Designed miniproteins, single chains, continued (5). Designs and how they scored, part 28

Each design is a single chain, and the fold is of that chain. pLDDT is the mean over its residues in the fold that is shown.

## One batch from the design tools (miniprotein)

Design m17003
Fold by ESMFold2-Fast:
Structure m17003 (fold): chain A 83 residues (1-83)
Amino acid sequence: MIEEVFEKAKKIEEEYKEDPRKALSEILDLLSEFAKELVEKEGIEAAIKALEEIRERAREEKRGRIEIAADAVLAMLRMEKWV
């Protein structure tokens, strides 16, 4: 459900447009929880691929905060994979 998660991230960005710190924090929490669920259900490789797709969509739509949040979660997933 990458589309649903991306739409939720966009809604958070719009809801907190006047507080960019809060927007980024809430999007980070959303993407982190989504990644945790994917790791538990489908494994870390599936989570990495899903977050890479979210990052690419954010880049194409010029959604800088979503892109930054996705990059942060991707870095965490890659570190967890290799200890």
Scores: mean pLDDT 82

Design m17004
Fold by ESMFold2-Fast:
Structure m17004 (fold): chain A 96 residues (1-96)
Amino acid sequence: SLALAPPSEEVRKAFEEAVKYLKEINKIVDQLSDEEIVERFSKVPEAKKLGIKSKSDFASYLTALAIEAVGAYLENDLERAQEVVETLKKIYEALK
């Protein structure tokens, strides 16, 4: 049996950055209507492919990204953690 090793410092930092972006995104989303979320998110090509049409769809997508961040942290997967950070950064830049 392989005991999971503690995450590296690089993975911890990426996870902390992902958490900061998730908090900032949630703060912005709480202030926007469904129509405003859809309009701002239509500028993100990845969001258009996911068919995001409401705050509820967006919340589901953010939850999936949060699960991915936790998975990357637990698996000590730096590449996966960095991909989550980059995706969240693009979302934040589209919404601000």
Scores: mean pLDDT 80

Design m17005
Fold by ESMFold2-Fast:
Structure m17005 (fold): chain A 94 residues (1-94)
Amino acid sequence: MAEEIIEIADVLVETLKESNPVGAGAALRAKGDALAKLGKYEEAIKAYEEAIKLLEGKNPELLAKALRNLAAALEKLGKTEEAAEYRAKAEELE
């Protein structure tokens, strides 16, 4: 379940981060989603931030999704203003 997704994502990131950054970014986004489902919002934010770095300039659709996921996790921690900034960045990609 969520813990299994995190383990698989960590292996995929280490394997793909240099050869397939978009794939590594997608894996980090999935890890962030799994961490958020476990209520680990600070760890989820870190995973989403790493996904965003790998997806910038490469895949606007996945980047927009990662930015929205980051914003949702920030809102769970009461960082509403910061969350609004990331949602605005996601809208700019559409």
Scores: mean pLDDT 84

Design m17006
Fold by ESMFold2-Fast:
Structure m17006 (fold): chain A 69 residues (1-69)
Amino acid sequence: MPKSELEREVTEALIRMYLALAKKTEDVEELEEILKRAEELVESLEEKTEGAEKTLEELRELLEEKKKE
């Protein structure tokens, strides 16, 4: 397996983990930090994956909803 493929799989797994953590987080500041970390991981990818982009969108939507409450 090429390193770039392994890096994509690891990054996708980490982004999914961030989304799971974000869903359990009540603190808006902590949620903003999780989103920042996820965005940095996606930006570090040489080629963006559909799964990573979708998960990042869900994370942004979750933050927006929490800010409205």
Scores: mean pLDDT 74

Design m17007
Fold by ESMFold2-Fast:
Structure m17007 (fold): chain A 86 residues (1-86)
Amino acid sequence: SLPEVTAEELRELALAAGFPEEVAEELKELVEEKKPIEEILKLILEFYKKVLEEKLKDPSLSEEEKEKLKKALKELEEQLKELEKL
């Protein structure tokens, strides 16, 4: 079972995973639409994955920023796999 997660908790989890503040705020807004928690998490994580993949294509990123994005993407992929078990 998933832990009880609020919009603010999902925002904090995104920030802890190294996501930009703007992306974390968008995550919060999606949760506020009151979709089922598993559906919300899956859609949000898939959305974030696409955003991170797109950012990784930007040649202006520093090597440190690329490593942070890769780490965040890896965390998202693991979370998506966990959701497939539910």
Scores: mean pLDDT 71

Design m17008
Fold by ESMFold2-Fast:
Structure m17008 (fold): chain A 73 residues (1-73)
Amino acid sequence: MDINDPEFQGEVLASLGRMFRTLGRKLAEQGKNEEAIESYERAIKLYEEAAKLGYKEAPEEIEEVRKELEKVK
């Protein structure tokens, strides 16, 4: 893998998005809804950036995060 490859960069950003999504869930479970919202919004941004770099699964993952975000708003 080439660290300068857009596809690899997209996968890295998607992995970070997934981490923030998981963090958002854990924060929501603890009643920290404000921090959960911030984590979910960060996850969406990371998936949007990943999509621009060719991460094909990003639209589906963004939709899932948006559904989770709606539950804590």
Scores: mean pLDDT 82

Design m17009
Fold by ESMFold2-Fast:
Structure m17009 (fold): chain A 83 residues (1-83)
Amino acid sequence: EVEKKLEELAKDSNPVVAEAARGALDLFRKMKDPKLSKHEKAIYAVAAAMLLLAGIVESTDENDRKKLEEAYRELLKEADKLL
């Protein structure tokens, strides 16, 4: 679900949303590396969430902020499950 949301946001017409989502998606996909410990995966999830938070701060449109906030909360939930 999180990956699909990030893929959709990465195609957004707003470059701020698209850039934040592409960066977060890249970090989220790194979590799929089976060589990583659960704590290392949590670091990538938190880093992905931080990129979305930067996008939220940069976004001037309320609807764009809400889209990024939803993905941000989902990534924090994924990180929490790994701890």
Scores: mean pLDDT 83

Design m17010
Fold by ESMFold2-Fast:
Structure m17010 (fold): chain A 86 residues (1-86)
Amino acid sequence: MTAQEYLDKGLELFKEGKYEEAVKYFRKAIELNPFNVRAVALLIYALKKLGKEDEAEKVLDEIFSKYPWARKPVLELLKEIEEKYG
């Protein structure tokens, strides 16, 4: 599977409320393409929905340390996801 295919499958599971399964697919999407800011934002939101706040913070810290440019687009996408899905 490509990074996009993992992201798309993760998003299907996410929309079904299957956050634990969605997290696995989003992690694979990021592993194949770490520049996929949408996969990062969706992963963080899914982790927060699962109550895994510390894990979400670790992911953000790691991504923003390696790719500082990703901070703004990830946080903007995360806000849009929070507004759309609640």
Scores: mean pLDDT 84

Design m17011
Fold by ESMFold2-Fast:
Structure m17011 (fold): chain A 56 residues (1-56)
Amino acid sequence: HMSEEEREELLRYARELGERIAKNKTVSDEAVRKRFDMALANDPEARRAFLEAYEK
């Protein structure tokens, strides 16, 4: 678990990343998941936020 400030930053980053990839959806769902998983491995909530922004 991270600090509250760091958590908010990570969540914001995850959402922006999801939105950006959604706009240029040229990769498979699995590839998207692996990419953000590697980038946001430190916070499972952040990667869920990304996935929801990208897929729902």
Scores: mean pLDDT 66

Design m17012
Fold by ESMFold2-Fast:
Structure m17012 (fold): chain A 58 residues (1-58)
Amino acid sequence: SMRRERLVRAAGLVLAGASVDEIVERTGLPRSTATGLVDAYRRGGRGELVRFLRPYVL
């Protein structure tokens, strides 16, 4: 799925410290999804980011 590929790329960008605007620009994901990824990482780091992605990737 192209959406799965974009989500994996977005997760990599979050880990690299990218902003919501950069994630939207580079992946084409909705701003709401990009914001959710960044907020998850801020709240609980890698673990929370993985939990946020689980319903979409696994």
Scores: mean pLDDT 80

Design m17013
Fold by ESMFold2-Fast:
Structure m17013 (fold): chain A 90 residues (1-90)
Amino acid sequence: MDFPLFDEKTRKLIEKALKIDSVEAHLVLAVAAVFNGDFERAREHYERAKKLGATPEELKLLEDILNLDFSNWEKISLAVTRAAEKIESL
């Protein structure tokens, strides 16, 4: 009831992110939670990323997602892709 698990690659990425306590993992998990309608969990990932030292730019992207502001989707998509690549490289 928490993540969009339609694609096997996406499912594996989310499972890996759940085991990693990093800014990149929480960025990916926050986006997944919003797309699944779980705003409480998305906010928890935002707060955890903030405590782990996420940059003001990363926090702004998470804030935009939490407010359902997808006007900068290209920038959000690029940030999530980079975070996913870093998680997959671990």
Scores: mean pLDDT 74

Design m17014
Fold by ESMFold2-Fast:
Structure m17014 (fold): chain A 80 residues (1-80)
Amino acid sequence: SEEKLNAELDRILDELDARVSEIQAETEKTGNYREGIDRTVEAGVEAAKRALELIDKYEKETGKPVSREEAIRLAVAVAA
């Protein structure tokens, strides 16, 4: 269902936000901003991959198109 897809996407975004917050707190303690940036990018990429896999599954099972561009933007925007 679309509600289930939206709930799973929201969960991915919430998990990404929590992970980015954790990375930022750790970076503030260590002062290693390069490592903090690298870890944030990695977290964003992982979240985007998970979101795309969910959307691909939804489209394949329901035949309803979802904007992959919008999904990528949502996943990446939370990492910023």
Scores: mean pLDDT 74

Design m17015
Fold by ESMFold2-Fast:
Structure m17015 (fold): chain A 68 residues (1-68)
Amino acid sequence: SKIVEEIVEESVRLFREMLAAGEDPATAALRATKHILELADKYNLSQEEVDLIIHRVAEELARAVAAA
């Protein structure tokens, strides 16, 4: 699932960039989620793949917030 890994990496990167720019974590998470859904539609991802992406991204976002 190379595409799943790429979307996770891009979404986490986007979130970290927004946090570095002073964005609110809740707003940054919402924007990252919107990005995931847009890519899921573009690549016709299954619900299982979308759930996996959301789960992995959520874990990384939680780590990023806890480290700040």
Scores: mean pLDDT 82

Design m17016
Fold by ESMFold2-Fast:
Structure m17016 (fold): chain A 58 residues (1-58)
Amino acid sequence: SAKVEELIKKAEELINNNSEEEAKKLIQELIESQKGLTDDEGQEIGLKVLELLEKKFV
């Protein structure tokens, strides 16, 4: 969905512009601020965030 794609893009920007610890904190706050995410959408975002974090910091 467009909402999932937008949130993943914002998470990627946070990962690229912050330390690992700060990016994790900001992404958690971003996701927690969102209303109306389904469990499937939350899981998709979570998996993509883990992939992006591993690519950048691992």
Scores: mean pLDDT 79

Design m17017
Fold by ESMFold2-Fast:
Structure m17017 (fold): chain A 69 residues (1-69)
Amino acid sequence: MPDAESLVLAVRIALETGDLESARRAFAEALRLGADPARLRAVLEQVATTSPIPESRAEARRLLAELDA
């Protein structure tokens, strides 16, 4: 659905820009609206491995752990 998909994109953009608070909020809302967990996982794995921002990599790993809980 467009709303859930736009929130998945918002998580990626927020993490790529170092806006950790917006990333957490978008992540929670994406899950609440029924976003595909596999799609969220793919985005978080890419950020955790490729982001030049250390804080964004750490947050992506933390959100991956929350997704697996």
Scores: mean pLDDT 83

Design m17018
Fold by ESMFold2-Fast:
Structure m17018 (fold): chain A 60 residues (1-60)
Amino acid sequence: SKEKAVIEGLKEAGFSEEAAKGIVENMKEAGASEDEIQKLVAEGLRDQGHEKAAEIVEAG
């Protein structure tokens, strides 16, 4: 659920599905929780001007 929203938000920002999945996998391997991944990805997307993408991530 949250992971799918993060992937869809990253895709809205222009990442491929494979790149989006790789980002999520790397964050999990680094020990980030699902809530931390969602928060960090939404914050990063918003900071880069991808407001709609950040909203998609937050909706999960």
Scores: mean pLDDT 86

Design m17019
Fold by ESMFold2-Fast:
Structure m17019 (fold): chain A 72 residues (1-72)
Amino acid sequence: SEMLSEEEKKKIQEFVEKVLNGEVSKEEMIEKLKEFGFSDEEIDELLEALKKGPEEFGETLFIALVERLEKK
């Protein structure tokens, strides 16, 4: 599988920052994750990270998005 470019990783980071800043709603985030091919179980795991705090959630979301897109 191809690695994501630095520009693509930056766009993912910008999306994560928008989620953390409340510019993207929880519902919009879930919809976007489903578009990327995340299962309901994978989304639930990401939402569990949100309960541990915004920093852990942001890191988990970024890693999950990068890994998913690199596999495509």
Scores: mean pLDDT 76

Design m17020
Fold by ESMFold2-Fast:
Structure m17020 (fold): chain A 55 residues (1-55)
Amino acid sequence: AMAPGATLVLEGTPEEWRAYAEKNGDLETYERSLAALRAQAAAHGMRLEVRPLPP
């Protein structure tokens, strides 16, 4: 469950995730997931933090 005032962490930049999704023929799933993540952050007033994907 998400807590109000918490930070929602997006692992991987949108560019990294898009490139990965496109390479795997998974772009539609990526777009849906990103939209859902944005909506969740907005609904809970959470701060969205973007971190690069781990090596």
Scores: mean pLDDT 68

Design m17021
Fold by ESMFold2-Fast:
Structure m17021 (fold): chain A 101 residues (1-101)
Amino acid sequence: EKLKAALEKAKEELKKAKEALAAGKYKEAVELAKKALEYAIEAVLLATEKGDVRKAIGVILRAFGDAIIAEEYEKKGDYEKAAKALIEAAELALKYAEEQL
């Protein structure tokens, strides 16, 4: 199942992002969190066939907002806050997608 594969990849990259953040590897945490968010959004889109489309749109818009906030932190050199924003977005998207299983 494509949904299950996207969920597994999102969880793996999210775990790596959190580990990189804890290790002070903030730029690496940002890159890993971006990958986690990409897979989590893919899972949200795949789950919309079974789920609440309005709630899915809300999750996607929140993730887009957090990505913009993360980009602004990156421009300021604050990779720690950028990583935290992307991790939060990925966790919210992943939670929605899992609720549709």
Scores: mean pLDDT 84

Design m17022
Fold by ESMFold2-Fast:
Structure m17022 (fold): chain A 97 residues (1-97)
Amino acid sequence: ADPMLELKKYQRSLPTYRPSSEAFRLGNELFDLNRLDEAVEAYKRAIELDPSDAEAWNNLGLALKELNRLDEAVEAYKRALELDPSFAEAALNLRRI
């Protein structure tokens, strides 16, 4: 069978299967290990797969801030707030930058 059709079948039967969640989890693990450049790439991958994940945008901003990439961190926090205006953590992070 077509491998793409098999993947779609498994995605339908496993509603929790989200490659974006795996990339986000990897980003968190790399951030905890202080592997910040790799954490940024993992969070960017999560966002490529799910651009509506406000938490991924916020955590991207945190990693960018730790790397002193402040302009990019500001844009990431703003995007998190555009997606979820009630996201208190992103609002506080933006105010502290």
Scores: mean pLDDT 79

Design m17023
Fold by ESMFold2-Fast:
Structure m17023 (fold): chain A 93 residues (1-93)
Amino acid sequence: SANEAQRFNILMVGEMNYNRALKGVPGAADYANMAGRYYFSLGEYEKAREMYELSIKLDPNNADAWFNLGKVYRKLGEYDLAEEYFQKAQELA
């Protein structure tokens, strides 16, 4: 189905983005953020957290990474932490 093809493409792009983030190439923070979105879509919230934390470490001004990390903490039941990360994302937007 179209949804399966789209999901497969997200998986492939996520793996490529993860490898690029590890190499520290230009855009590495965006690649880490995209890899985090890949793991989040799979329900692998701990791996998504690692990727978003890497994105923030590489670019602390990446509002999308802060917002997405807040979404991860919400899924993990860490509601106070999620609020802090959402606030940081709003400050950077």
Scores: mean pLDDT 78

Design m17024
Fold by ESMFold2-Fast:
Structure m17024 (fold): chain A 64 residues (1-64)
Amino acid sequence: MSEEEFEKEVWIAIGYMIYGLAKASGDKKTAEKIRKLVDEAQKASTPEEAENLVKEAIKIYNES
């Protein structure tokens, strides 16, 4: 596993944790928005793309 692959997987793991927290809060709309961003991060070609998508998910969670 490359350092880049590891960095991407760490961001994806953070994204899924934020999704889990949003689901636990009962806010279905916020959870769905976060899930879509994390799904896109999983498909991202670079760690930087994954990081940006997960950071957007964190921002949505904090603003909810």
Scores: mean pLDDT 82

Design m17025
Fold by ESMFold2-Fast:
Structure m17025 (fold): chain A 72 residues (1-72)
Amino acid sequence: DLAAAVAAERERLVARARELARKAGGSEEEVEEVGRLTREMAEAAAAGDLARAEALGRKAMELLKRVLEKAK
């Protein structure tokens, strides 16, 4: 089942992105936002919208960078 396999991989990527944001000292809101952007990126890529996927991935990376920069 390709759809189930794609969905499982998307959820693994989302979980990993959330874990990285949490370990970086992100707030619960920032962790959830990174997860949301990662999920939307994977969904856009699966739909063939590579431009949207790239834009969403860039936003997720920018948020993670801001979380890291706020760490004392």
Scores: mean pLDDT 80

Design m17026
Fold by ESMFold2-Fast:
Structure m17026 (fold): chain A 77 residues (1-77)
Amino acid sequence: SKEEYRELVLREIALKLRIIGLELEIERLEKEIEELKKIDTPEARKKIEELEKKIEELKKEIEELKKEIEELEKKLE
């Protein structure tokens, strides 16, 4: 029905907005890593490793959300 189509479109928009939020968080963390790289201390290196792990987790979440969008797009076709 037209109502079911609208719900799928709204779900797709919500997932795309979530991805944008995660991409912005990754950009923030990458900038933080770049600043920390200017500081040559063991503490800064440990913090960089922690932030890099967080970025990998966020990238995995984005890939899962992209798969959800692909499944929704197949239903909209």
Scores: mean pLDDT 88

Design m17027
Fold by ESMFold2-Fast:
Structure m17027 (fold): chain A 68 residues (1-68)
Amino acid sequence: SDEETREIFDRVAKRLAEQGHDEAAEKVREAGDAALAGDDVGRNRLFQEAVALDPRARDIYLEVVAES
């Protein structure tokens, strides 16, 4: 669901921020907001921007999804 996707992105953003990657964390949070709004295009674009800022965003995303 959009709510579950938002929660995944919130967990990714929190872990990025805890590691000092605040700019990438903010982009992931924006991707989560887009997901909650049903904006799949915006979600994908914002997450790609986060990964471009810090490739760890992708690794953390895969870890969070595996835990879910």
Scores: mean pLDDT 86

Design m17029
Fold by ESMFold2-Fast:
Structure m17029 (fold): chain A 68 residues (1-68)
Amino acid sequence: GATAKLIGMQLIALGDSDISASYNSDGTLTLTAKGAGGVVLSSLYDQAVKDPDLSASLEGDTLVLTAK
């Protein structure tokens, strides 16, 4: 389901030292890039916008993901 996809993206982000992840009880996942993390964040954004179960918003170095 959509929640499982958000958890999957959080786990990917936690594997990258240049990305900080915050998962909220409302199903919102916030990813913030630092240094080289901007490249990975852009890749995650491109993946999320193509997923029909996810909504993605990219603002500078911050990516906000929500389950539909």
Scores: mean pLDDT 75

Design m17030
Fold by ESMFold2-Fast:
Structure m17030 (fold): chain A 65 residues (1-65)
Amino acid sequence: SEKVQRLEEQGERYFRSAQQNYKMADMMKEQGARYQPSADSAADMGKLYDQQGKRLYQESEELRR
């Protein structure tokens, strides 16, 4: 259904945003201790995006019932 497709597409966008934030966190961490707070913030944002993507995928699964 259209609603299922939209939820899956939104979930994929959140997973991509999570990946980008995790990559930024790793790069900042490699810059040294002064960038650790920024790296931590990016990692936390990545986790939030990943959680949102998972929720949207769960909603799409329920709609396939």
Scores: mean pLDDT 85

Design m17031
Fold by ESMFold2-Fast:
Structure m17031 (fold): chain A 80 residues (1-80)
Amino acid sequence: MGYRIKIDKNASKEDILWIETQVGVIEIALAVYRRMGVSEEEIEEFLKKQIESLKKDAKERGVNYTIEEVEGDFVEVEII
């Protein structure tokens, strides 16, 4: 399962940069784990755990976003 995180273009530059940075770190980790031969099941569990951590941190920061579950094992940001 993949995740598309949508953030409003009128959000603060700091909030947009924070979301992009968190997602970018997750994307790098996924690419590294795939190159290391980590199983797709373990990668999916890792991604799910990272998304739950992102949700908690975003709530604590007061960042407004929406999240959509999509087909595939990835995470991306869409500025809307």
Scores: mean pLDDT 85

Design m17032
Fold by ESMFold2-Fast:
Order: structure tokens, then sequence, then C-alpha cells
Structure m17032 (fold): chain A 66 residues (1-66)
């Protein structure tokens, strides 16, 4: 199920953000994972994107600041 798969991907992305101490909102649309980070520095956003790409192979990762 797409809904079940999306839930698992959202959970993984939130875990990665929490590991980096980043408060983030996560959404999945198609093969793309969107992460909106609150209060993060540019360096933290770059690290978040790299770790998300490692954790979610096969997905396109888009990281934005809130």
Amino acid sequence: SQVEENREIVKKAREVAKELGIDAQVAVHGDTVYVIADGATDEQLEELKKKLEEALPGYKVVVRRA
C-alpha cells in the first residue's frame, strides 16, 4: 500500500532529523520526500539532506527551511 509505504518513509526521515537535533515536518509525494526544517542552519540542512539520501535510497530528497 502506498499509504503504508509513505508512513514508513516519513518515520525514517523523522528519525534522521531527530538524530541531528532538527525539528522537521515530513511529507512524501510520489518518489520525492519533502523535509521542512525549523531553526536549522545551512550546514545542518546540507547534513540532513545527505543523511536522508543515505537512509532513503531510491527517493528524491528535498530539504527546505521553514
Scores: mean pLDDT 82

Design m17033
Fold by ESMFold2-Fast:
Structure m17033 (fold): chain A 60 residues (1-60)
Amino acid sequence: MSTKEKLLKLIGEILRVIGEIFEVELKLKENPDDEKLKEELEKLKEKLKELMEQLRSLPE
C-alpha cells in the first residue's frame, strides 16, 4: 500500500474519533455522573493519542 493511502485512512480515522469524543462530551454535559461515558471518553482520548503517534511516524 502507498504511504499516501495510509495517511488518508489515518486522517479519516482521527477525524472520526474526534467526532466521537465531541458526542461523548455532549452526553457527559447532560449526565456528568455517568461512569460509562467517562470511561468511553478516556478510551477515545487514548485511541486518538495512538492515532496521532502513528501519524507522526509516517514519512512525509
Scores: mean pLDDT 80

Design m17034
Fold by ESMFold2-Fast:
Structure m17034 (fold): chain A 55 residues (1-55)
Amino acid sequence: TKKYLLTRPDGTQYTIEMTREEILKLLDEQKLPYTVEGNTITFELGGAKFTLKEI
C-alpha cells in the first residue's frame, strides 16, 4: 500500500496510508486548492500550506 508523508505548516509530520486518488478525491470534495508535482501534492487549508509526499 502506498504511503504519504504529510508535512503541516508548523513542521509537524504524519504518515498517511491512502492512495493518491483517494487523497485527491478528498481535497476535491472539501474544495481545497491543490497542485500535483510528480510524487508531491501541495494543498492549502485556511491559507496555510500543507505538503503530501509519496514515500
Scores: mean pLDDT 81

Design m17035
Fold by ESMFold2-Fast:
Structure m17035 (fold): chain A 60 residues (1-60)
Amino acid sequence: GPAAEERRLAALVELDRADRELFRRLAEKYNGVPRAELARLSPEEAARLVLEAARRLRAQ
């Protein structure tokens, strides 16, 4: 639901703030999001992209 989505986004933003390099490496390795693409986005935009990529992987 929306509250769960907001909590996941907040957790991803906090991970990016705590360790940006780790966040980007995990997103690339496990969610298939290119690091170069993540580097061009705000933390919130990056978090949304990673969450969307994770949803697509679960649907496959």
Scores: mean pLDDT 81

Design m17036
Fold by ESMFold2-Fast:
Formats: structure tokens, sequence, C-alpha cells
Structure m17036 (fold): chain A 59 residues (1-59)
């Protein structure tokens, strides 16, 4: 749980710096960890952030 949340925070930092590719990788790792832990809300949060970062990359 703590690990997935830390990955989300690091992803947010990379996104704020414009490193959308790095942010997506961290969010996807966080989503995988959250899925393994059965935390559906955290998985959805991480997945949504990955999608938003992908949209920013494509804009």
Amino acid sequence: MEEARELIKRGEELRDKGDYVGAIKLYMEAADIADQEGDDKLKEEATRNAILSLLLLMS
C-alpha cells in the first residue's frame, strides 16, 4: 500500500516536470502493486493518472 502511494507521488513529480513517459511508467507500476494488494480505489487512481499523463504526452 505505502509503496504504491509513493510511486503515485513520484509519478506526479515527473508529470509536473513534463516527463510524461516516466510518470506513466510509475503510475502503471503503482496500479500493478495496488491490484496485487486488492486495493481497487488505488488501482483506479493510478490508472487514471497514467491515462491523463498519456493524454498530456499526445497533446
Scores: mean pLDDT 83

Design m17037
Fold by ESMFold2-Fast:
Structure m17037 (fold): chain A 64 residues (1-64)
Amino acid sequence: GSLVQTVEVKQNAKAESLVKDYGISQEKAETILKHTADEQTKLDPSVRSAGQKNGKFIEIKVID
């Protein structure tokens, strides 16, 4: 099924950190980081941020 997961990604996040913090696979963490980088270039992190505007925290939705 198409389940949507929300992951908060901070500036300079590493795949290993996401694996540790969220318990996700390395492949999924790398996909999230790539998607976050793309989102960050398309839309300012302050606009997309749900947590910290100045910290470049980005909340992204990941579809299964």
Scores: mean pLDDT 54

Design m17038
Fold by ESMFold2-Fast:
Structure m17038 (fold): chain A 67 residues (1-67)
Amino acid sequence: SKVSPELLEAEVSLALAKMAFALGDYETAAREAERALAILDTLPESERVRRLRREAEELLREVRERM
């Protein structure tokens, strides 16, 4: 399967957001999740893109509840 560099960057940003959230760093979690969403918005729709977008949006909702 062909993985775009942009898709990989979005996955890395989301992984960083999840790690920051687990550590209680909500500012970094929000920033990295928003970065992932911005990248995903430039990509053609796929099941993988939809899943990553859902996970990033859910993480942002949880961050907002803690700020």
Scores: mean pLDDT 87

Design m17039
Fold by ESMFold2-Fast:
Structure m17039 (fold): chain A 80 residues (1-80)
Amino acid sequence: MSEEEFIEEILREMKETFEKNKDLPVDEAYEIFSKKAKEYLEKARERLSPRQVVVLALEMIGLFVDYILKLKNPEAEKLL
């Protein structure tokens, strides 16, 4: 698996995690996201360059923000 494939796989797993947990309260979704993100970033630090780790972290944060905005603040979709 290339670095690009590794990043895409992590982002796919994060999206699947949000879909499976879309009915959970924000606090519980945040705990699941936080734990998974930390696990993936630790793995990424051993495999990816520092720049790629930062990009991955920003992409994961972006996915979580998008999830929260769409699920908890329907009006916030106007910002997208």
Scores: mean pLDDT 73

Design m17040
Fold by ESMFold2-Fast:
Structure m17040 (fold): chain A 87 residues (1-87)
Amino acid sequence: SLPFSPEVVKMAEEVAERFEKEFGKKLSPEEKGLIELYISSLVYRDLGNGSDEELKEQIKNTLMTELGMSEEEADKLIELADEVVNK
């Protein structure tokens, strides 16, 4: 488990709530963990040099290929994370 800040966890909970309202299904712990990782990278700029698109592609691919999420669901989950971070 990655040590995420309470702020990142709170942002991920808001993303999960918005996603669950739109698609009518709860995120798995694995899906939520990937979104916490993505939000943490956006908030703290751990990737520094514009590798955010590479991480975004990796998160989307993992959600779709390993966790069985549709492309529409994966795209919306990433969009919601971007919206919550850029408030």
Scores: mean pLDDT 76

